# Ledger of designs, part 3: designed miniproteins, single chains

Each design is a single chain, and the fold is of that chain. pLDDT is the mean over its residues in the fold that is shown.

## One batch from the design tools (miniprotein)

Design m74
Fold by ESMFold2-Fast:
Structure m74 (fold): chain A 62 residues (1-62)
Amino acid sequence: SEALRREALAAVRAGDVERAKALVEELVQMGDTEGVEEVGVYAAILGHDELVAFIREGLARL
């Protein structure tokens, strides 16, 4: 959902990788492929390699 996407993006910008992972997992459970992909793009831009790997695994489950 839009609210979860916004919270996940805020966590990515803050460098809160653990919170971002939790919110990405909620997006995956909801089937929000677009939201997960958007968070992945921002994680990659900001150099959060661990979060990018986590998001790729989440996308593989969608």
Scores: mean pLDDT 85

Design m75
Fold by ESMFold2-Fast:
Structure m75 (fold): chain A 62 residues (1-62)
Amino acid sequence: SLEEKARELEKEGKYGEAASYYFQGWEDDNGSNPELAGKGIQAAVDKALALSKEGKIEEVFP
């Protein structure tokens, strides 16, 4: 599933890609799973914070 792919990407430290898969899964579920949306948001925030500290915020928003 998309959620499983997102979890594997998080384990690899690919938070931006993981967030995309979490959001894709949330949309595929017609927005009915708030936990999935929350995980996507958290992964995106973690990526944004890491890149902001390095001055690479633009890499969060491809």
Scores: mean pLDDT 69

Design m76
Fold by ESMFold2-Fast:
Structure m76 (fold): chain A 63 residues (1-63)
Amino acid sequence: AKTLIATNVVTRTDASGQIVETVKVLELPDTQEGKDKARQETEQMAKELGGGGVLRLTLKDVD
């Protein structure tokens, strides 16, 4: 079965004015359920971020 790699990158400025990048990688089944789960995780991260930065989701299929 193919694997779906979901990469979430959060870029924000900390209290010291430094740019901080946080990367969260999820390995999921390459199915509709896997894609839906990746979307739900990204939406949850966006809610937690509250507009205090930039969130980017990248999906990659792996053999």
Scores: mean pLDDT 77

Design m77
Fold by ESMFold2-Fast:
Structure m77 (fold): chain A 85 residues (1-85)
Amino acid sequence: MKEEKWKKALEEAQKIIDENQLPLLGASSLEELLEYANKIIEGYKVIIETGKEVGLEDSEEVKEAEKKIEELKAFIERAKKEYEE
């Protein structure tokens, strides 16, 4: 049951991430960029939260998700600064 939950969470999160990566790269406004980037962050958060629930919080997938969230947050802050100028 927990292994099936983890596998489904990874598949669902990856689908969300994949569906929003191309829109993020093609975003023409700050609003669009924030919407797509936040959806990708939510996908990675699903991996982290489910990993904790199934005892896989130290997995490479959770560590990579945490790293990707921090990279995306840095990207968002840079984009906000550029659009405020």
Scores: mean pLDDT 82

Design m78
Fold by ESMFold2-Fast:
Structure m78 (fold): chain A 61 residues (1-61)
Amino acid sequence: LSPKQELVKRWVAHAQTFKLTPAQKEALLAQLSTILSPEELEKLRQSVAEGLSPEETVERL
């Protein structure tokens, strides 16, 4: 996996494990916006909303 994909995978796992609030999820997504394109961020939001695994989420990027 690329460093970008590895970071996304870790973020999804962290968000699922710690039951983050919507505000906390948005703060993390804002940090990822420095390395992800708007299109990649939208795919990430959709994958997380569908309840996909970290691995499946990374495959969509």
Scores: mean pLDDT 73

Design m79
Fold by ESMFold2-Fast:
Structure m79 (fold): chain A 69 residues (1-69)
Amino acid sequence: MDTEYEVTLGPFPSEVAWLASIPGVDEATARAFVERWRADPSRRALFWEAVLRVAAGELSVEEAAALLA
């Protein structure tokens, strides 16, 4: 199930909480970012990959958002 991908993101209670833990990302930005992609479930796999890369320092939040826009 899609919820199983959340386990690989670490111990955070939601993707919003995890994304907001990244330097330069506030709660409002994290929420808007997640909500945009959750509105389009066909892009969920791309969303998770982008979020993982942002957390790893490979992409900025802006770069990840641009790839999915």
Scores: mean pLDDT 62

Design m80
Fold by ESMFold2-Fast:
Structure m80 (fold): chain A 93 residues (1-93)
Amino acid sequence: VDKVYEAYENKDVETLKEIATDPSASLEERLLALQGLRDLKAEEALKEALLAMIDDPDVEVRMAAASAAVSLGLKEVVEAAKKSKDEKTREIA
């Protein structure tokens, strides 16, 4: 939790992207990192993080990434979510 807040305060896009795509980080930390990328308007890093999260082993992470992609109109990420092995992730996209 502390690492993601520090990265957000420092506007550290690379660390926020790392946390968002880290399978060892909690869902809460990863969602906070994703929100940080959105707040900083780091569009390319946000897209890259969401694409990686769609392939995540955690279904809740994949669903969160699909929901964010739909809300933000990121067509490339939405198309990746539609190809997910998880039915719930595909239904969100």
Scores: mean pLDDT 79

Design m81
Fold by ESMFold2-Fast:
Structure m81 (fold): chain A 80 residues (1-80)
Amino acid sequence: SEKEAEERAVEKILEIIRKELSPRSVRVAEAAIELSKTRDPTLEELAERLGLSRAAVRRHGRAVLEVIEKHREEIEKYAE
């Protein structure tokens, strides 16, 4: 199902980022995933939730996206 595929992809993303990125980048990714269950989170919402500046959220968000792109093919296999 679509939900099961999404859950598998999210678990694989979190596994990869926990191994390659700082705990702060992992927290940004986890907060974004949790909030996106309701709607797309704003940088302001993530900054307030995590006690970070918007600039810090952007930097950590970029690191997360770069790692996801690097491992895109592997993540896509778990989405099926």
Scores: mean pLDDT 79

Design m82
Fold by ESMFold2-Fast:
Structure m82 (fold): chain A 61 residues (1-61)
Amino acid sequence: DSLLERVRELSEEMKSLSLEEQLEKLKEFIAYLDTQPATPLVQTLRNGALLELQRLEKELA
């Protein structure tokens, strides 16, 4: 699937997941983005994912 399809699938999955599951899915997505070439789209998605990860970690703490 394309990068945008992965984002769409992740967004839909996240709506039904617990905070802990969302955190794990987000970590997996960031790891996936780290395997991709550093395009502006990848950098934007990575920055957004990192901010969301930080928000979820703070919520769980």
Scores: mean pLDDT 80

Design m83
Fold by ESMFold2-Fast:
Structure m83 (fold): chain A 91 residues (1-91)
Amino acid sequence: MRDLMIEAAERAVARGGSEKIRRVLEVIRGGRPLTAEDLGAAAEALDASGMDVSRDTVLRIVAEAIRLVGEEFDRYLAENGKVKLKPVVRR
């Protein structure tokens, strides 16, 4: 799902697609929170890429991508933030 959304966005950009696609990717990569307007832009991007996808499917793809990025960031903090700080946290 994450890969599908990213691939669709990259294909649309390669075809001279909307700059809105880049904004959606920024959100997925941990940028600002996704808004209803960003979902509209994502739907337009998918349409431009030649994919026939319902709004509900776009929502699910984006939500899954955000979840995966969030889980990876959480893992990063646990392994690099908390673990690295553990011996230094002034007890």
Scores: mean pLDDT 51

Design m84
Fold by ESMFold2-Fast:
Structure m84 (fold): chain A 83 residues (1-83)
Amino acid sequence: SSKEEFRQQLLDEAQKISQEIVDLINQGKLDEAQQLLNDYQNILNIASSYYESKGDTETAQLLNESKQIVIDAYEETLAKKKK
């Protein structure tokens, strides 16, 4: 279904952005990793607010779940990079 395709697309995008953030952190490019995370969060926050305003709470929830995947990847990668 189109909804399952949308969910899969969100998960694929979240995985791709998460990997880019992990790679940036591993390269010591912390400011760039933080900027990418902030940009992604802002886009997803705007989209989730839009769908919530239209009563599509399920789509808003999927967007927030995708956002959390990327946040978790960022935080966990930083925690593992203790000097």
Scores: mean pLDDT 86

Design m85
Fold by ESMFold2-Fast:
Structure m85 (fold): chain A 90 residues (1-90)
Amino acid sequence: LPVELLKLQAEYWINKAKKAVEEGNVDEAIKYARKALDYARQLLESGDYETAIELAKKIIEALEPLRDVPEAQRLISEANKLLTEAEKKL
């Protein structure tokens, strides 16, 4: 997929995750955030480090209300690892 399309798909899933959080749909929020993180990782692999950083931050913010949920904590940790890895490549 083109880098710009990967970014749009990541943002789409982040927005779906945010809506699921607001509706109390924890399982859907985690599922959608995981999809967004997969696209952010593809951007990292493609060399778009700045976009990967911005998406990782958005994923962390979207999951903040679920920080007491173990699976959400794992996704937040993975997003922070991606953020750190992308920053080292700049």
Scores: mean pLDDT 88

Design m86
Fold by ESMFold2-Fast:
Structure m86 (fold): chain A 70 residues (1-70)
Amino acid sequence: GPMRVDVTVTDKETGEVVATDSAVVADPEALQRLLQELLSKLPPGSYRLDITVTRPDGTVEHLVGDVEIP
């Protein structure tokens, strides 16, 4: 079922939030596309992603990831 996702992207060098997005995604592939689009707008650097996923049953999951943009 559809999931609500809230994404925050933080520059690991400065600690500043550089991007945020919120969407309803049908599946993990849609979430991956959302993340790719968001990151494509950023300059090269090291970033932290904080993702909150709210599932249709009300379950809330918090995911953390690190990405390098060359």
Scores: mean pLDDT 81

Design m87
Fold by ESMFold2-Fast:
Parts: structure tokens; C-alpha cells; sequence
Structure m87 (fold): chain A 100 residues (1-100)
């Protein structure tokens, strides 16, 4: 249910991003997705849940990067930089949790 709840949140955020014409809103939605991924990792109780959360995060990031390609260059750069930061933090968090 943790993985299913995260999937639903990410799908809803991605749908809102695709419907938006406001780069600032898209950035806020990407930030919300990052927070949701980090919370899900913190709530994960098994290696399988961590792997599935990281898979959902990667799939979401790929979809957001595809969407970012349709944005003005400045907005695209901001979205890509934010995704890189979120991916790095999620990876570090997952690695820490795997060692504990």
C-alpha cells in the first residue's frame, strides 16, 4: 500500500504538470513529488519497498524530463536541476537506509 500510495501521488502530480502552462507551478509540483518520494523511503520497512520506490522515482523523473523538453530553456534548466538534486538526495537516502 505504501508503494501504491506513492504511485497514485506521482501519477496525480504528473497529470497536473501536463495540464499546467505555468513553469512555476511545474517546479512546485516536482518539489512536492520529491518530498513524497523521500517520505515514502523513510516509511519503507524492506529492501523490496526501497527498490520499488526508487523505480517509481526514476520512472517519474523520466516522464518529467520528457515534459521539460517542451518548456522554455530557462524553465527546462530549472526543472532538470531540481530533478538532479531530488535524485541525488533519494539515492543517498536509499543507500543510508540499506546500510541500517
Amino acid sequence: SLVDRLRDVLERLLARMRASTDPAEILRLVEQAGVAVLIALQEATSEEEIREIMRLAREFAAEVRALAGTLPPEARAQVEALLDRIEALARETAERLRKE
Scores: mean pLDDT 87

Design m88
Fold by ESMFold2-Fast:
Structure m88 (fold): chain A 82 residues (1-82)
Amino acid sequence: MIPKESGTYDVTVYFSSTGTGDVTVTLRDENGNVVATGVVSASATKVTLKNVKLTKGQEYTVEASAPDGSVNITKVEVKKIK
Protein backbone atom coordinates (compact mmCIF):
# COMPACT_ATOMS: atom_id res chain seq x y z
CA MET A 1 0.00 0.00 0.00
CA ILE A 2 1.13 3.59 -0.73
CA PRO A 3 -0.29 6.43 1.44
CA LYS A 4 -1.57 9.50 -0.43
CA GLU A 5 -0.80 11.73 2.59
CA SER A 6 1.83 11.64 5.36
CA GLY A 7 0.37 11.29 8.83
CA THR A 8 -0.69 8.99 11.65
CA TYR A 9 -2.84 6.00 10.67
CA ASP A 10 -4.72 3.07 12.17
CA VAL A 11 -4.08 -0.01 10.00
CA THR A 12 -6.63 -2.82 10.41
CA VAL A 13 -5.62 -6.19 8.95
CA TYR A 14 -8.32 -8.82 8.40
CA PHE A 15 -7.20 -12.44 8.14
CA SER A 16 -8.11 -16.10 8.40
CA SER A 17 -5.90 -18.68 10.13
CA THR A 18 -6.05 -22.50 9.99
CA GLY A 19 -3.62 -23.00 12.92
CA THR A 20 -4.05 -22.77 16.70
CA GLY A 21 -1.07 -20.50 17.47
CA ASP A 22 -1.06 -16.71 17.75
CA VAL A 23 -1.00 -14.69 14.53
CA THR A 24 1.74 -12.06 14.16
CA VAL A 25 0.99 -9.18 11.79
CA THR A 26 3.93 -7.04 10.64
CA LEU A 27 3.92 -3.80 8.64
CA ARG A 28 7.18 -3.08 6.75
CA ASP A 29 8.38 -0.08 4.79
CA GLU A 30 9.85 -0.25 1.25
CA ASN A 31 13.32 -1.01 2.69
CA GLY A 32 12.00 -3.96 4.74
CA ASN A 33 12.15 -2.15 8.10
CA VAL A 34 9.46 -3.05 10.65
CA VAL A 35 7.13 -0.08 11.22
CA ALA A 36 4.49 -1.80 13.40
CA THR A 37 3.61 -5.25 14.73
CA GLY A 38 0.56 -6.84 16.37
CA VAL A 39 -0.05 -10.28 17.87
CA VAL A 40 -3.53 -11.77 18.23
CA SER A 41 -5.03 -15.23 18.84
CA ALA A 42 -5.77 -17.55 15.88
CA SER A 43 -9.51 -17.26 16.68
CA ALA A 44 -9.46 -13.50 15.91
CA THR A 45 -10.49 -12.20 12.47
CA LYS A 46 -8.62 -8.86 12.61
CA VAL A 47 -5.94 -6.81 14.36
CA THR A 48 -5.54 -3.00 14.42
CA LEU A 49 -2.06 -1.46 14.34
CA LYS A 50 -2.69 1.90 16.03
CA ASN A 51 -0.87 5.25 15.74
CA VAL A 52 1.36 4.21 12.83
CA LYS A 53 3.41 6.99 11.20
CA LEU A 54 3.29 6.61 7.39
CA THR A 55 5.08 8.72 4.77
CA LYS A 56 3.38 9.86 1.56
CA GLY A 57 4.51 7.92 -1.50
CA GLN A 58 6.35 5.14 0.38
CA GLU A 59 5.31 1.54 -0.34
CA TYR A 60 4.32 -0.48 2.74
CA THR A 61 3.86 -4.27 2.94
CA VAL A 62 1.63 -6.20 5.35
CA GLU A 63 2.76 -9.71 6.40
CA ALA A 64 0.98 -12.23 8.62
CA SER A 65 2.45 -15.41 10.11
CA ALA A 66 1.52 -18.16 12.56
CA PRO A 67 3.59 -21.06 14.01
CA ASP A 68 1.16 -23.70 12.66
CA GLY A 69 -1.10 -23.83 9.60
CA SER A 70 -1.57 -20.97 7.14
CA VAL A 71 -2.63 -17.31 7.41
CA ASN A 72 -4.43 -15.48 4.61
CA ILE A 73 -4.82 -11.70 4.67
CA THR A 74 -8.31 -10.99 3.35
CA LYS A 75 -8.48 -7.17 3.70
CA VAL A 76 -6.40 -4.21 4.84
CA GLU A 77 -8.09 -0.97 5.94
CA VAL A 78 -6.06 2.21 6.46
CA LYS A 79 -7.62 5.13 8.36
CA LYS A 80 -5.83 8.47 8.75
CA ILE A 81 -6.33 9.80 12.29
CA LYS A 82 -3.97 12.84 12.22
Scores: mean pLDDT 81

Design m89
Fold by ESMFold2-Fast:
Structure m89 (fold): chain A 67 residues (1-67)
Amino acid sequence: RDAVLEALRRAALAMAAEGVPEEDIRRAMLTIGRRHGLPDAEVEAAVEAGLAEARALGPEGALKAAA
């Protein structure tokens, strides 16, 4: 469970670093989380954490952190 949520957080960070729109990231991550039986609220929290980190680092920093 926690490993999947951390993977979703990292995926959201990586997608944001690549310039994917935040709405598209949220939709994709919710689809994956539901497939793994995760509550939407926990998936949303993990995604928002990844997006917040990407915003704090900026595009170049986020890309480096996602690698």
Scores: mean pLDDT 77

Design m90
Fold by ESMFold2-Fast:
Structure m90 (fold): chain A 55 residues (1-55)
Amino acid sequence: SEEERLEREVKEAEEQMKKILSKDPNITPEDAELFAKKIAESVLRQRRAELERRR
């Protein structure tokens, strides 16, 4: 379903962002995870709103 695809894409983006942030020695692993999660949640909300508009 579109919801399953969206969740998978957002999860993959979160993992990629966490990897990018973890390369910066000034960012703690905890901060990298927190930032990646917040970005993923923002993207998920935006994408869900777009899907609802199409329904």
Scores: mean pLDDT 78

Design m91
Fold by ESMFold2-Fast:
Structure m91 (fold): chain A 70 residues (1-70)
Amino acid sequence: MKLKENALKEIEELRQEILNNPKLSNELKERYLKELEEDKVILQDENASTEKVVAAVLSVIGIKEDLKLF
């Protein structure tokens, strides 16, 4: 599933962006990194339902959009 592969690549890129963003507080960094780890677990699960995969992809997109505000 191409969406799953693209989301996993986005997670890695967003992780680096979060760690290197001086405008993000340590509390916000911890929150976003935790959400990305939870999404990664779902996206790496071969048995994850379509609904769970879609929710994880939307979560990644939401974090990416939030980071544009900084």
Scores: mean pLDDT 83

Design m92
Fold by ESMFold2-Fast:
Structure m92 (fold): chain A 61 residues (1-61)
Amino acid sequence: SEEELARIGAGARRLAEYWKEKYGADSFAAGKISEDKIAIVAYKGDEEVVRIISKEEAAAF
């Protein structure tokens, strides 16, 4: 649902902010890869850091 996606998006944004602080990432992208899994990609210059997390993990951040 849209409400679940919004909640997951908020969690993914908080995680991306944490990554920005920890890894010095410039930007991020997040996308659904299955019903329960989200890929988050953090970009730093020419480097990409990819994490696959559950929607529950995203909501917990």
Scores: mean pLDDT 71

Design m93
Fold by ESMFold2-Fast:
Structure m93 (fold): chain A 61 residues (1-61)
Amino acid sequence: SAALQALIAKLFDPSLSREERIAALKAAGLSEENAKALVDAIDNRDQAGIVRHLKKVLSLF
């Protein structure tokens, strides 16, 4: 979906702050805890964490 593609683009946009990326995930329906966990996994380059937490985002689409 276009909405999912736009959200993924925001998550990996280096011009966006951690807080902006968390807010985008929360706007999509993710809890604050899950949004923080996904953003932290991306920022820490934790590939296993990204896969695990991204599955929760995919369940919203």
Scores: mean pLDDT 82

Design m94
Fold by ESMFold2-Fast:
Structure m94 (fold): chain A 102 residues (1-102)
Amino acid sequence: VEETLRHLEAARRYVEKAKEAVKKGDKEKAIEYLKQAGVSLGRALRAARAAGLEEAERHLIEAAGYMDKALQALLEGDYEKAVEYLEEALRHLEEAREAARR
C-alpha cells in the first residue's frame, strides 16, 4: 500500500506540472512531465497489483487512459482539451489514492 501511494503521489505531481505547462503553452515541458507521470503511474500500477488493490488498479488504468488522451490532444494543438483530460486523470488518481488507503 505504501509503495502504491508513494508512486501514485509522484504521478499526481507530474500530471499537475503537465497541466500547468499546458496552461503556459509549454508543449515540450508538458510532454516531459507526462512521460514522468507515466513512469510513476506504471510503478503505482505494479505495486497495486502486487498488493491486490483491485479498485485502485482500475482507477490507475483510467488515469493512464486520460493521460494518453491528453498527450494526443496536446500533439494536435488542442490545449483546452488536453487540460480537460489531465483534470480527469487527476480525478482518477485521487480515486485510486482513496481506494488504496482502504
Scores: mean pLDDT 88

Design m95
Fold by ESMFold2-Fast:
Structure m95 (fold): chain A 86 residues (1-86)
Amino acid sequence: SIEEKLKKAEEILIEVSKLENDVFENNASVEEIQKVIDKIREYIKELDKIVEESKDAPPEVLLKLRLYRLSVEGSLTLLEERKKRL
């Protein structure tokens, strides 16, 4: 269902937020940051699949999914920048 897809997208958003916080709070190594980056890239693929499978959803649902995807992409960018500065 669309509700189950939204819930899965929200769970991905929460997990990515936790991974980002863990990197910054625990002074993660370059290797640890790379593992988190790789995992977030897999989550982006899952979100893109959810968006494609939800194309017939109401506009408000599609907007929410797009905002979640942008948030996860933002976390990826921050982690790639963090890795470059180590």
Scores: mean pLDDT 88

Design m96
Fold by ESMFold2-Fast:
Parts: structure tokens; C-alpha cells; sequence
Structure m96 (fold): chain A 85 residues (1-85)
């Protein structure tokens, strides 16, 4: 259980980092999307924060982190859509 929770947290960290890098690229190429890209990156950071807190839970760490990972993935997908515009 603990190892699975740690692997999910590590994946959430990778997604948040990718979201940051892509959001910065979007802001550089399309300043008109700055507010949307920044909002999506903030959402990914909030998901990462929740995932780290989820790791402290005894019974539901995996479920909490999985929800946070899905939220981070949705934020990344949002930034990818902005990049495609």
C-alpha cells in the first residue's frame, strides 16, 4: 500500500512539473492565454499539495492521491488544449 501511494505521488509530481513547463511555453507563445494557463498550473499545484497531504492518511491514502492525480492530469490536458490553439 505505502509503495503504491508513493508511486502515485511521484507521478503527480511529474504531471505538475510538465504542466508548469507547458504553461510557461503557452504564456510565452500566446500571452492572451496567460490567465488561463496560470489558472491551470495553479490547479495542478493544488492537486500536488492534496496528494502530499493524502500520503499522511492511514486508510485512504491511495484513493485520495488517485483523485489528486486525476485532477493534475485534467489540468495538464487543459494546458495542452491551450497550446494547440
Amino acid sequence: MRKEAEELLKETERIAKETRELAEAVITQSPEHRAQAASLYARALQALKRAKEGLKNEENAIEDIKKSLEEARRALEGVRKLAAE
Scores: mean pLDDT 81

Design m97
Fold by ESMFold2-Fast:
Structure m97 (fold): chain A 62 residues (1-62)
Amino acid sequence: MSPEELRARATELLLGLLDEHFARHPHVSDEQREADRALLRRLVDGMSAEEARELTDVLERS
């Protein structure tokens, strides 16, 4: 799996967890949700292939 594919996978899993968080916190505005998703994507884009792989493994194990 390429570094780009690993980061895409990690982003998908993290956004899934973020959506579960928003389901438990309905008071969070759509603007804040968009900002949080953008922040998450930016953080993952800064990860190395190794960091993205380790994160993906942890998230899939959860």
Scores: mean pLDDT 80

Design m98
Fold by ESMFold2-Fast:
Structure m98 (fold): chain A 79 residues (1-79)
Amino acid sequence: MAPEEPLKERLIAAIKADPRLAPLHARAEELADLLIEELGSLSLEELEELLKLAEASGIQTAYLEAFKLFVEIYKELNP
């Protein structure tokens, strides 16, 4: 199996479980694929730095929460 498959499955489940992301539930798989494609090649250190920059910039809250979920799951799968 591709290394990103467990991450994608857990990320989709987490997005669908979060009521703040309800408008994105129907697109959870698409959002998970986008996050993995854009961020999956980055190191944990790079991901944490980007998350800090995103939080500081005041960018869209729903996408920021999805990014936080991605980083948290990534840490769990790569401790």
Scores: mean pLDDT 73

Design m99
Fold by ESMFold2-Fast:
Structure m99 (fold): chain A 55 residues (1-55)
Amino acid sequence: AMAERAQQLADNQAKGDALFKKEEDTRKSLIDSLKSYIDALNKQIEELRKKIEEM
């Protein structure tokens, strides 16, 4: 039936969208991890700068 075919196409599209979203979430997690690492390094630089200023 035409209604069944339309539903099947919609289901396939939804599965594709879900897979794309999962890839986006993975990339976001990696970016967030890298940002946290950069923030940690910036904090260390600021602490070293403070120590130099106190000397």
Scores: mean pLDDT 82

Design m100
Fold by ESMFold2-Fast:
Structure m100 (fold): chain A 58 residues (1-58)
Amino acid sequence: SEVQLRNIQHDAGLSDEQLAEILALVAAGRYDEAVALLQRHGGLSERQARSAVEALAA
């Protein structure tokens, strides 16, 4: 949902461009790469990043 997307973006401190790249990876089923980008750009732990990707994939 839009609200879930914005909550993840805010918590991770992502730019709109970084969020769009992560969403494209999730849409392509490239979940490990999306997790890695959330950790690299968002400063999230692996657990937090995996939870965020699961929420985006649902």
Scores: mean pLDDT 81

Design m101
Fold by ESMFold2-Fast:
Structure m101 (fold): chain A 100 residues (1-100)
Amino acid sequence: SSELQELLDEMIAELRAILEKYAPQLTPEQQEQAERLAAGAYLAASEAVDTGDLTPLERAIERIRAAAEASTDPVLKALLEEMARVLERTLERMRELLAA
């Protein structure tokens, strides 16, 4: 679906912008963690585009939310919470398109 692909592309662009926004305030280890979580979300959303299965994206959101909750760094926590919100909006829009 072209509409699902557009949502994926928008999600990737928003996550990239969030990572770039927070990068100067993060340690290299925190940057690697956030980039790995983003990569997992990209793969999960790509799966939804290819198969219509939203379960991997739901699990990616849960992993990011858990990482945010476990974080003692307010900057990393804010980054992960912003990432989770982008993914939650993407998931809801994908659900709407797949139901149509």
Scores: mean pLDDT 90

Design m102
Fold by ESMFold2-Fast:
Structure m102 (fold): chain A 98 residues (1-98)
Amino acid sequence: MEEIKELAERLLELAEELARAKDLEELEEKAKELIRAANELTDKALESEDEEDKEYAKEALRKAAEILARAAGEEKDLRMQITLTMVLMNLAVSLRIL
């Protein structure tokens, strides 16, 4: 549970940083970090036999997806919008397998 909470907090912080990215280069670098964090959280939740860990991970992934969906909707640059959408698809896959 403690490890899952720390990974979830990091994921949410990265989602907020990604939503605030000012250019494509910053967005792409933060997107890679967020995907790695999401994968680590998902893997740890899957390894846990505690259903509460899976539920906590799902809630964090859902909140991160909500932050990124809002950012994608408000984004005017097509390339940045595509990058945000690709990250959202990665989070959706994690949510489906948990």
Scores: mean pLDDT 84

Design m103
Fold by ESMFold2-Fast:
Structure m103 (fold): chain A 62 residues (1-62)
Amino acid sequence: SAMEERLQQARDRRIANRPVLEEAAEKNKDKNPWGVEAIRIGLESDTPEEREKKLDELEKKR
């Protein structure tokens, strides 16, 4: 279905971007540990809705 294709494309984009995001996390871990955690949430979240929920929870802990 079109929905399955869109979810697969989103997953493929996350896989393709993983090395770049991991590199960014490593470079920024000392100066922006909160931002590093946000990158990790993005990498581990399966849907935009789950990502937004986890980012909102992270923001509430600041």
Scores: mean pLDDT 70

Design m104
Fold by ESMFold2-Fast:
Parts: C-alpha cells; sequence; structure tokens
Structure m104 (fold): chain A 83 residues (1-83)
C-alpha cells in the first residue's frame, strides 16, 4: 500500500495534520476537537486518565456541558458529530 509507505516517510507533524484533516472531513468536527483526539491517542500510551481529561476539556468548551464520565464524553462527541 503506497499510501502507508508515503505516510511512513512524512515528518511526524505532517502525519498528524493528515489525521486531523481526515477526522474533520469524516466526522464534521471542529479542528480543535480533531487535534485534541490525535493528541489524546498519543497520550493514551502514557495515561488513559490524562487522555480523557484532554478530550473532556475540549468537548466541554464546545458543548458547554461538564464531561466527567466516559458516557458523557461519548454523548458530547455524538452531539458535535451530528451537527
Amino acid sequence: DELIEELSKLPLEEKKEFMIEKIMKEYGLPREVAETLVEAHELTRESEEEAFELVAKTLEKYTGRKVRTDEELEEALEELIKK
């Protein structure tokens, strides 16, 4: 798969940008939310709690609702996707 080989040759920042744009186009999410999801994916390797807090904080900013549980995080994300 030529696309996977090309992605492997790109600088890390360009790979992140590609993922951010793909998430924005596929789910209709704001850029800040897409960036946060990409950063949280990397952070999950070190701490799931820190990854959750990063996503929750960004979703709270966009929805105006408190995000304290995994269920509330999924509800907030669905709200943004369905717009």
Scores: mean pLDDT 73

Design m105
Fold by ESMFold2-Fast:
Formats: sequence, C-alpha cells, structure tokens
Structure m105 (fold): chain A 80 residues (1-80)
Amino acid sequence: VPSIEQLLEEAERLLKTEKDEESLVRKLSELFRQGARTLSPEELRRFLGRLTDLLSDNLSEDVFNRALRELERILSEHNA
C-alpha cells in the first residue's frame, strides 16, 4: 500500500515528465483514486491538502482548476 509520501513522489514525477495537460490531469486523477482506495479518510484529507499545494506551485491556473475539479469529484465518489 503506497504511503502519502510515495503518492506525492509519483505526483512530482508526473509533473516533471508528463508534458500533455490532458494526460497529466488524467494520471493525477488515477493517482488520487489510488489514494482514495488505500488511505484512511484522515490520510486522504492530508494527501488532498498536500497534493493541492504541490499542484498550485507547479501548474497554471487553468490546468490547476481542471485538476482540482477532478480530485473533488473523486473525493465525492468515495463517500466524503
């Protein structure tokens, strides 16, 4: 089971290596779904906060807002 630190390392890797915006948002969403299935609700909230900070530092406003919308959708699907 990946830890929050391992999931964040993968997010940083995606931000550095994935140059297509749609693929990046999709892969970040897949990573967050993995977190939602494996983390406790408290750990998932911490992961979302840290991931949101990472994305805000590394993405343009438009791509960030698109990614955030997808993460919020996933959170709602996993009984938030």
Scores: mean pLDDT 82

Design m106
Fold by ESMFold2-Fast:
Structure m106 (fold): chain A 90 residues (1-90)
Amino acid sequence: SLDELRALLDEFIERVKKAKTKEEIVQAMREFAERLRALHPDDPLARRVVAVLEKQIAWIEANPDLPVEEAKEMVIDTLKAIRRRLEAEA
């Protein structure tokens, strides 16, 4: 449901905010993507979120000099944009 996806997004945003390293951010993103794939394999919204997470993981790993705080802001801003879109579709 949209409420379940919103709750997962909120949980993930809080995990990213608390991360102290880029490795912790990437781990949270991978776990979230895996959970979405398992629970919502046929949901187009879940598939879009997974695709965004995979692209951001790849970009963070390709940019070792990216500061942790900048990585957090980039990920959180993207997830907040997705969350706002889910609210509009409800």
Scores: mean pLDDT 80

Design m107
Fold by ESMFold2-Fast:
Structure m107 (fold): chain A 97 residues (1-97)
Amino acid sequence: SRAEERERLRKWLAQHERAGQENLENYRKLMKGLMIEYLKAKAEAEDPEHAEELVASHESEIQEIVDTMTEAVRGSLDRRVAEARKAIENEKKREEA
């Protein structure tokens, strides 16, 4: 129902507003860790004697990719939050009409 959908949206918005920054930071750390682990495994398989040096040489590139991905996720979440707020506001205006 319309009322159940709104209540779900309000609960999601409240949860996101409280934990949104922590969730984005956890996502950033997870993605960076996975990329480093993947690159390390690949480097160790191809050239184990130089694997550590190869991983270190790509640290800046990995950080830039992770930051770009995290920013895209943040933008998507910000858009969803804005849409949720607009939906709640539009309903309040309809109750006043």
Scores: mean pLDDT 77

Design m108
Fold by ESMFold2-Fast:
Structure m108 (fold): chain A 58 residues (1-58)
Amino acid sequence: AMEERKKKDQETEDEILKLAEEGASRANAHLAAGDRPAAQAVIDEVRKKASEILKKSE
């Protein structure tokens, strides 16, 4: 139980970190193009997905 919980927490953190890295790359590409609204939309999408992942973690 405790071992499975630690593994699940680590997997959740890794998933969020990967999501943040991919999101930052996409947002930076939009910022480089001067598209701030698109960059903000990517940041909002990452934030929403991270919240959903945390909620699923029980």
Scores: mean pLDDT 76

Design m109
Fold by ESMFold2-Fast:
Structure m109 (fold): chain A 84 residues (1-84)
Amino acid sequence: SALEEIIKKFNINTPFQRELLEKVIRALGLSYAQLVEILKDSSTPLSQELREILELIRNSKEDDIALYTGILLRAIGLALDLEA
């Protein structure tokens, strides 16, 4: 499963982190399979930005509202760049 590959690779273990990942993927308009394909090429700006967002999700906690909001805004910004 593409979702399980992402969860294991980025150590996304808490229910909060999994819900945040789902919100990010929904904001990006991507499937988990598309995300895995993009991440295979680590040289692109898109793959680098996605890796950074996933690392931020791994470091997120329920009480860190600022980080949570920042992650979602970063995903929305990336989605707009993908449409440009």
Scores: mean pLDDT 83

Design m110
Fold by ESMFold2-Fast:
Formats: C-alpha cells, structure tokens, sequence
Structure m110 (fold): chain A 95 residues (1-95)
C-alpha cells in the first residue's frame, strides 16, 4: 500500500511538473490535467479500499481511515493539491 501510494504520488508530481512547463498549450494542459485528476482519484480509492464508491457513499469511518493511511504523505498531498488548483486556474485563464 505505502509503495503504491508513493508510486502514484511520484507519477502525479511528474505530470504536474510537465503541465506547469507547458502553460501556453491549452490542449496539452487539458490532457495532462485529466490524467492527473484520474491518478489523484485512484490514490484516494486505494487509501479508502473502496474503488467503486463515490465520495458521497463513503462513511466517516472510511474517510478517517484513509486520512490516517495518508498522514505520512499529508505535506506532499497538500503541495500536490495546491499545484492542481494552480493548473486549473491556468486552464481557466486560457478559456
């Protein structure tokens, strides 16, 4: 589990790095953003252990368990999520 989360984090971080280098290419940014969001969702599903459930179908206990599993990665996830928001803002400005 920890190694799988680490692998997903590294993949997302590399995609974000590529996206931020290509700020003027709307099509490439949209393709990279989609892949980043899919991997971020996969990471969350891995942490909850419930791959087929929407956030609304998760119990408070499922969320708490996932947060505890992700605690060692909290700082990296916060930095990653901030960069995803920045990427979203860049794409919006290009629209």
Amino acid sequence: MKEEIEKLLKEIEELLKEALKNKNDKKKLEELAKKILELRQKLWHLATGKEDLTPAELTEEDVARAEKLLEPFKERLEELDKKIEELGDIIHELL
Scores: mean pLDDT 74

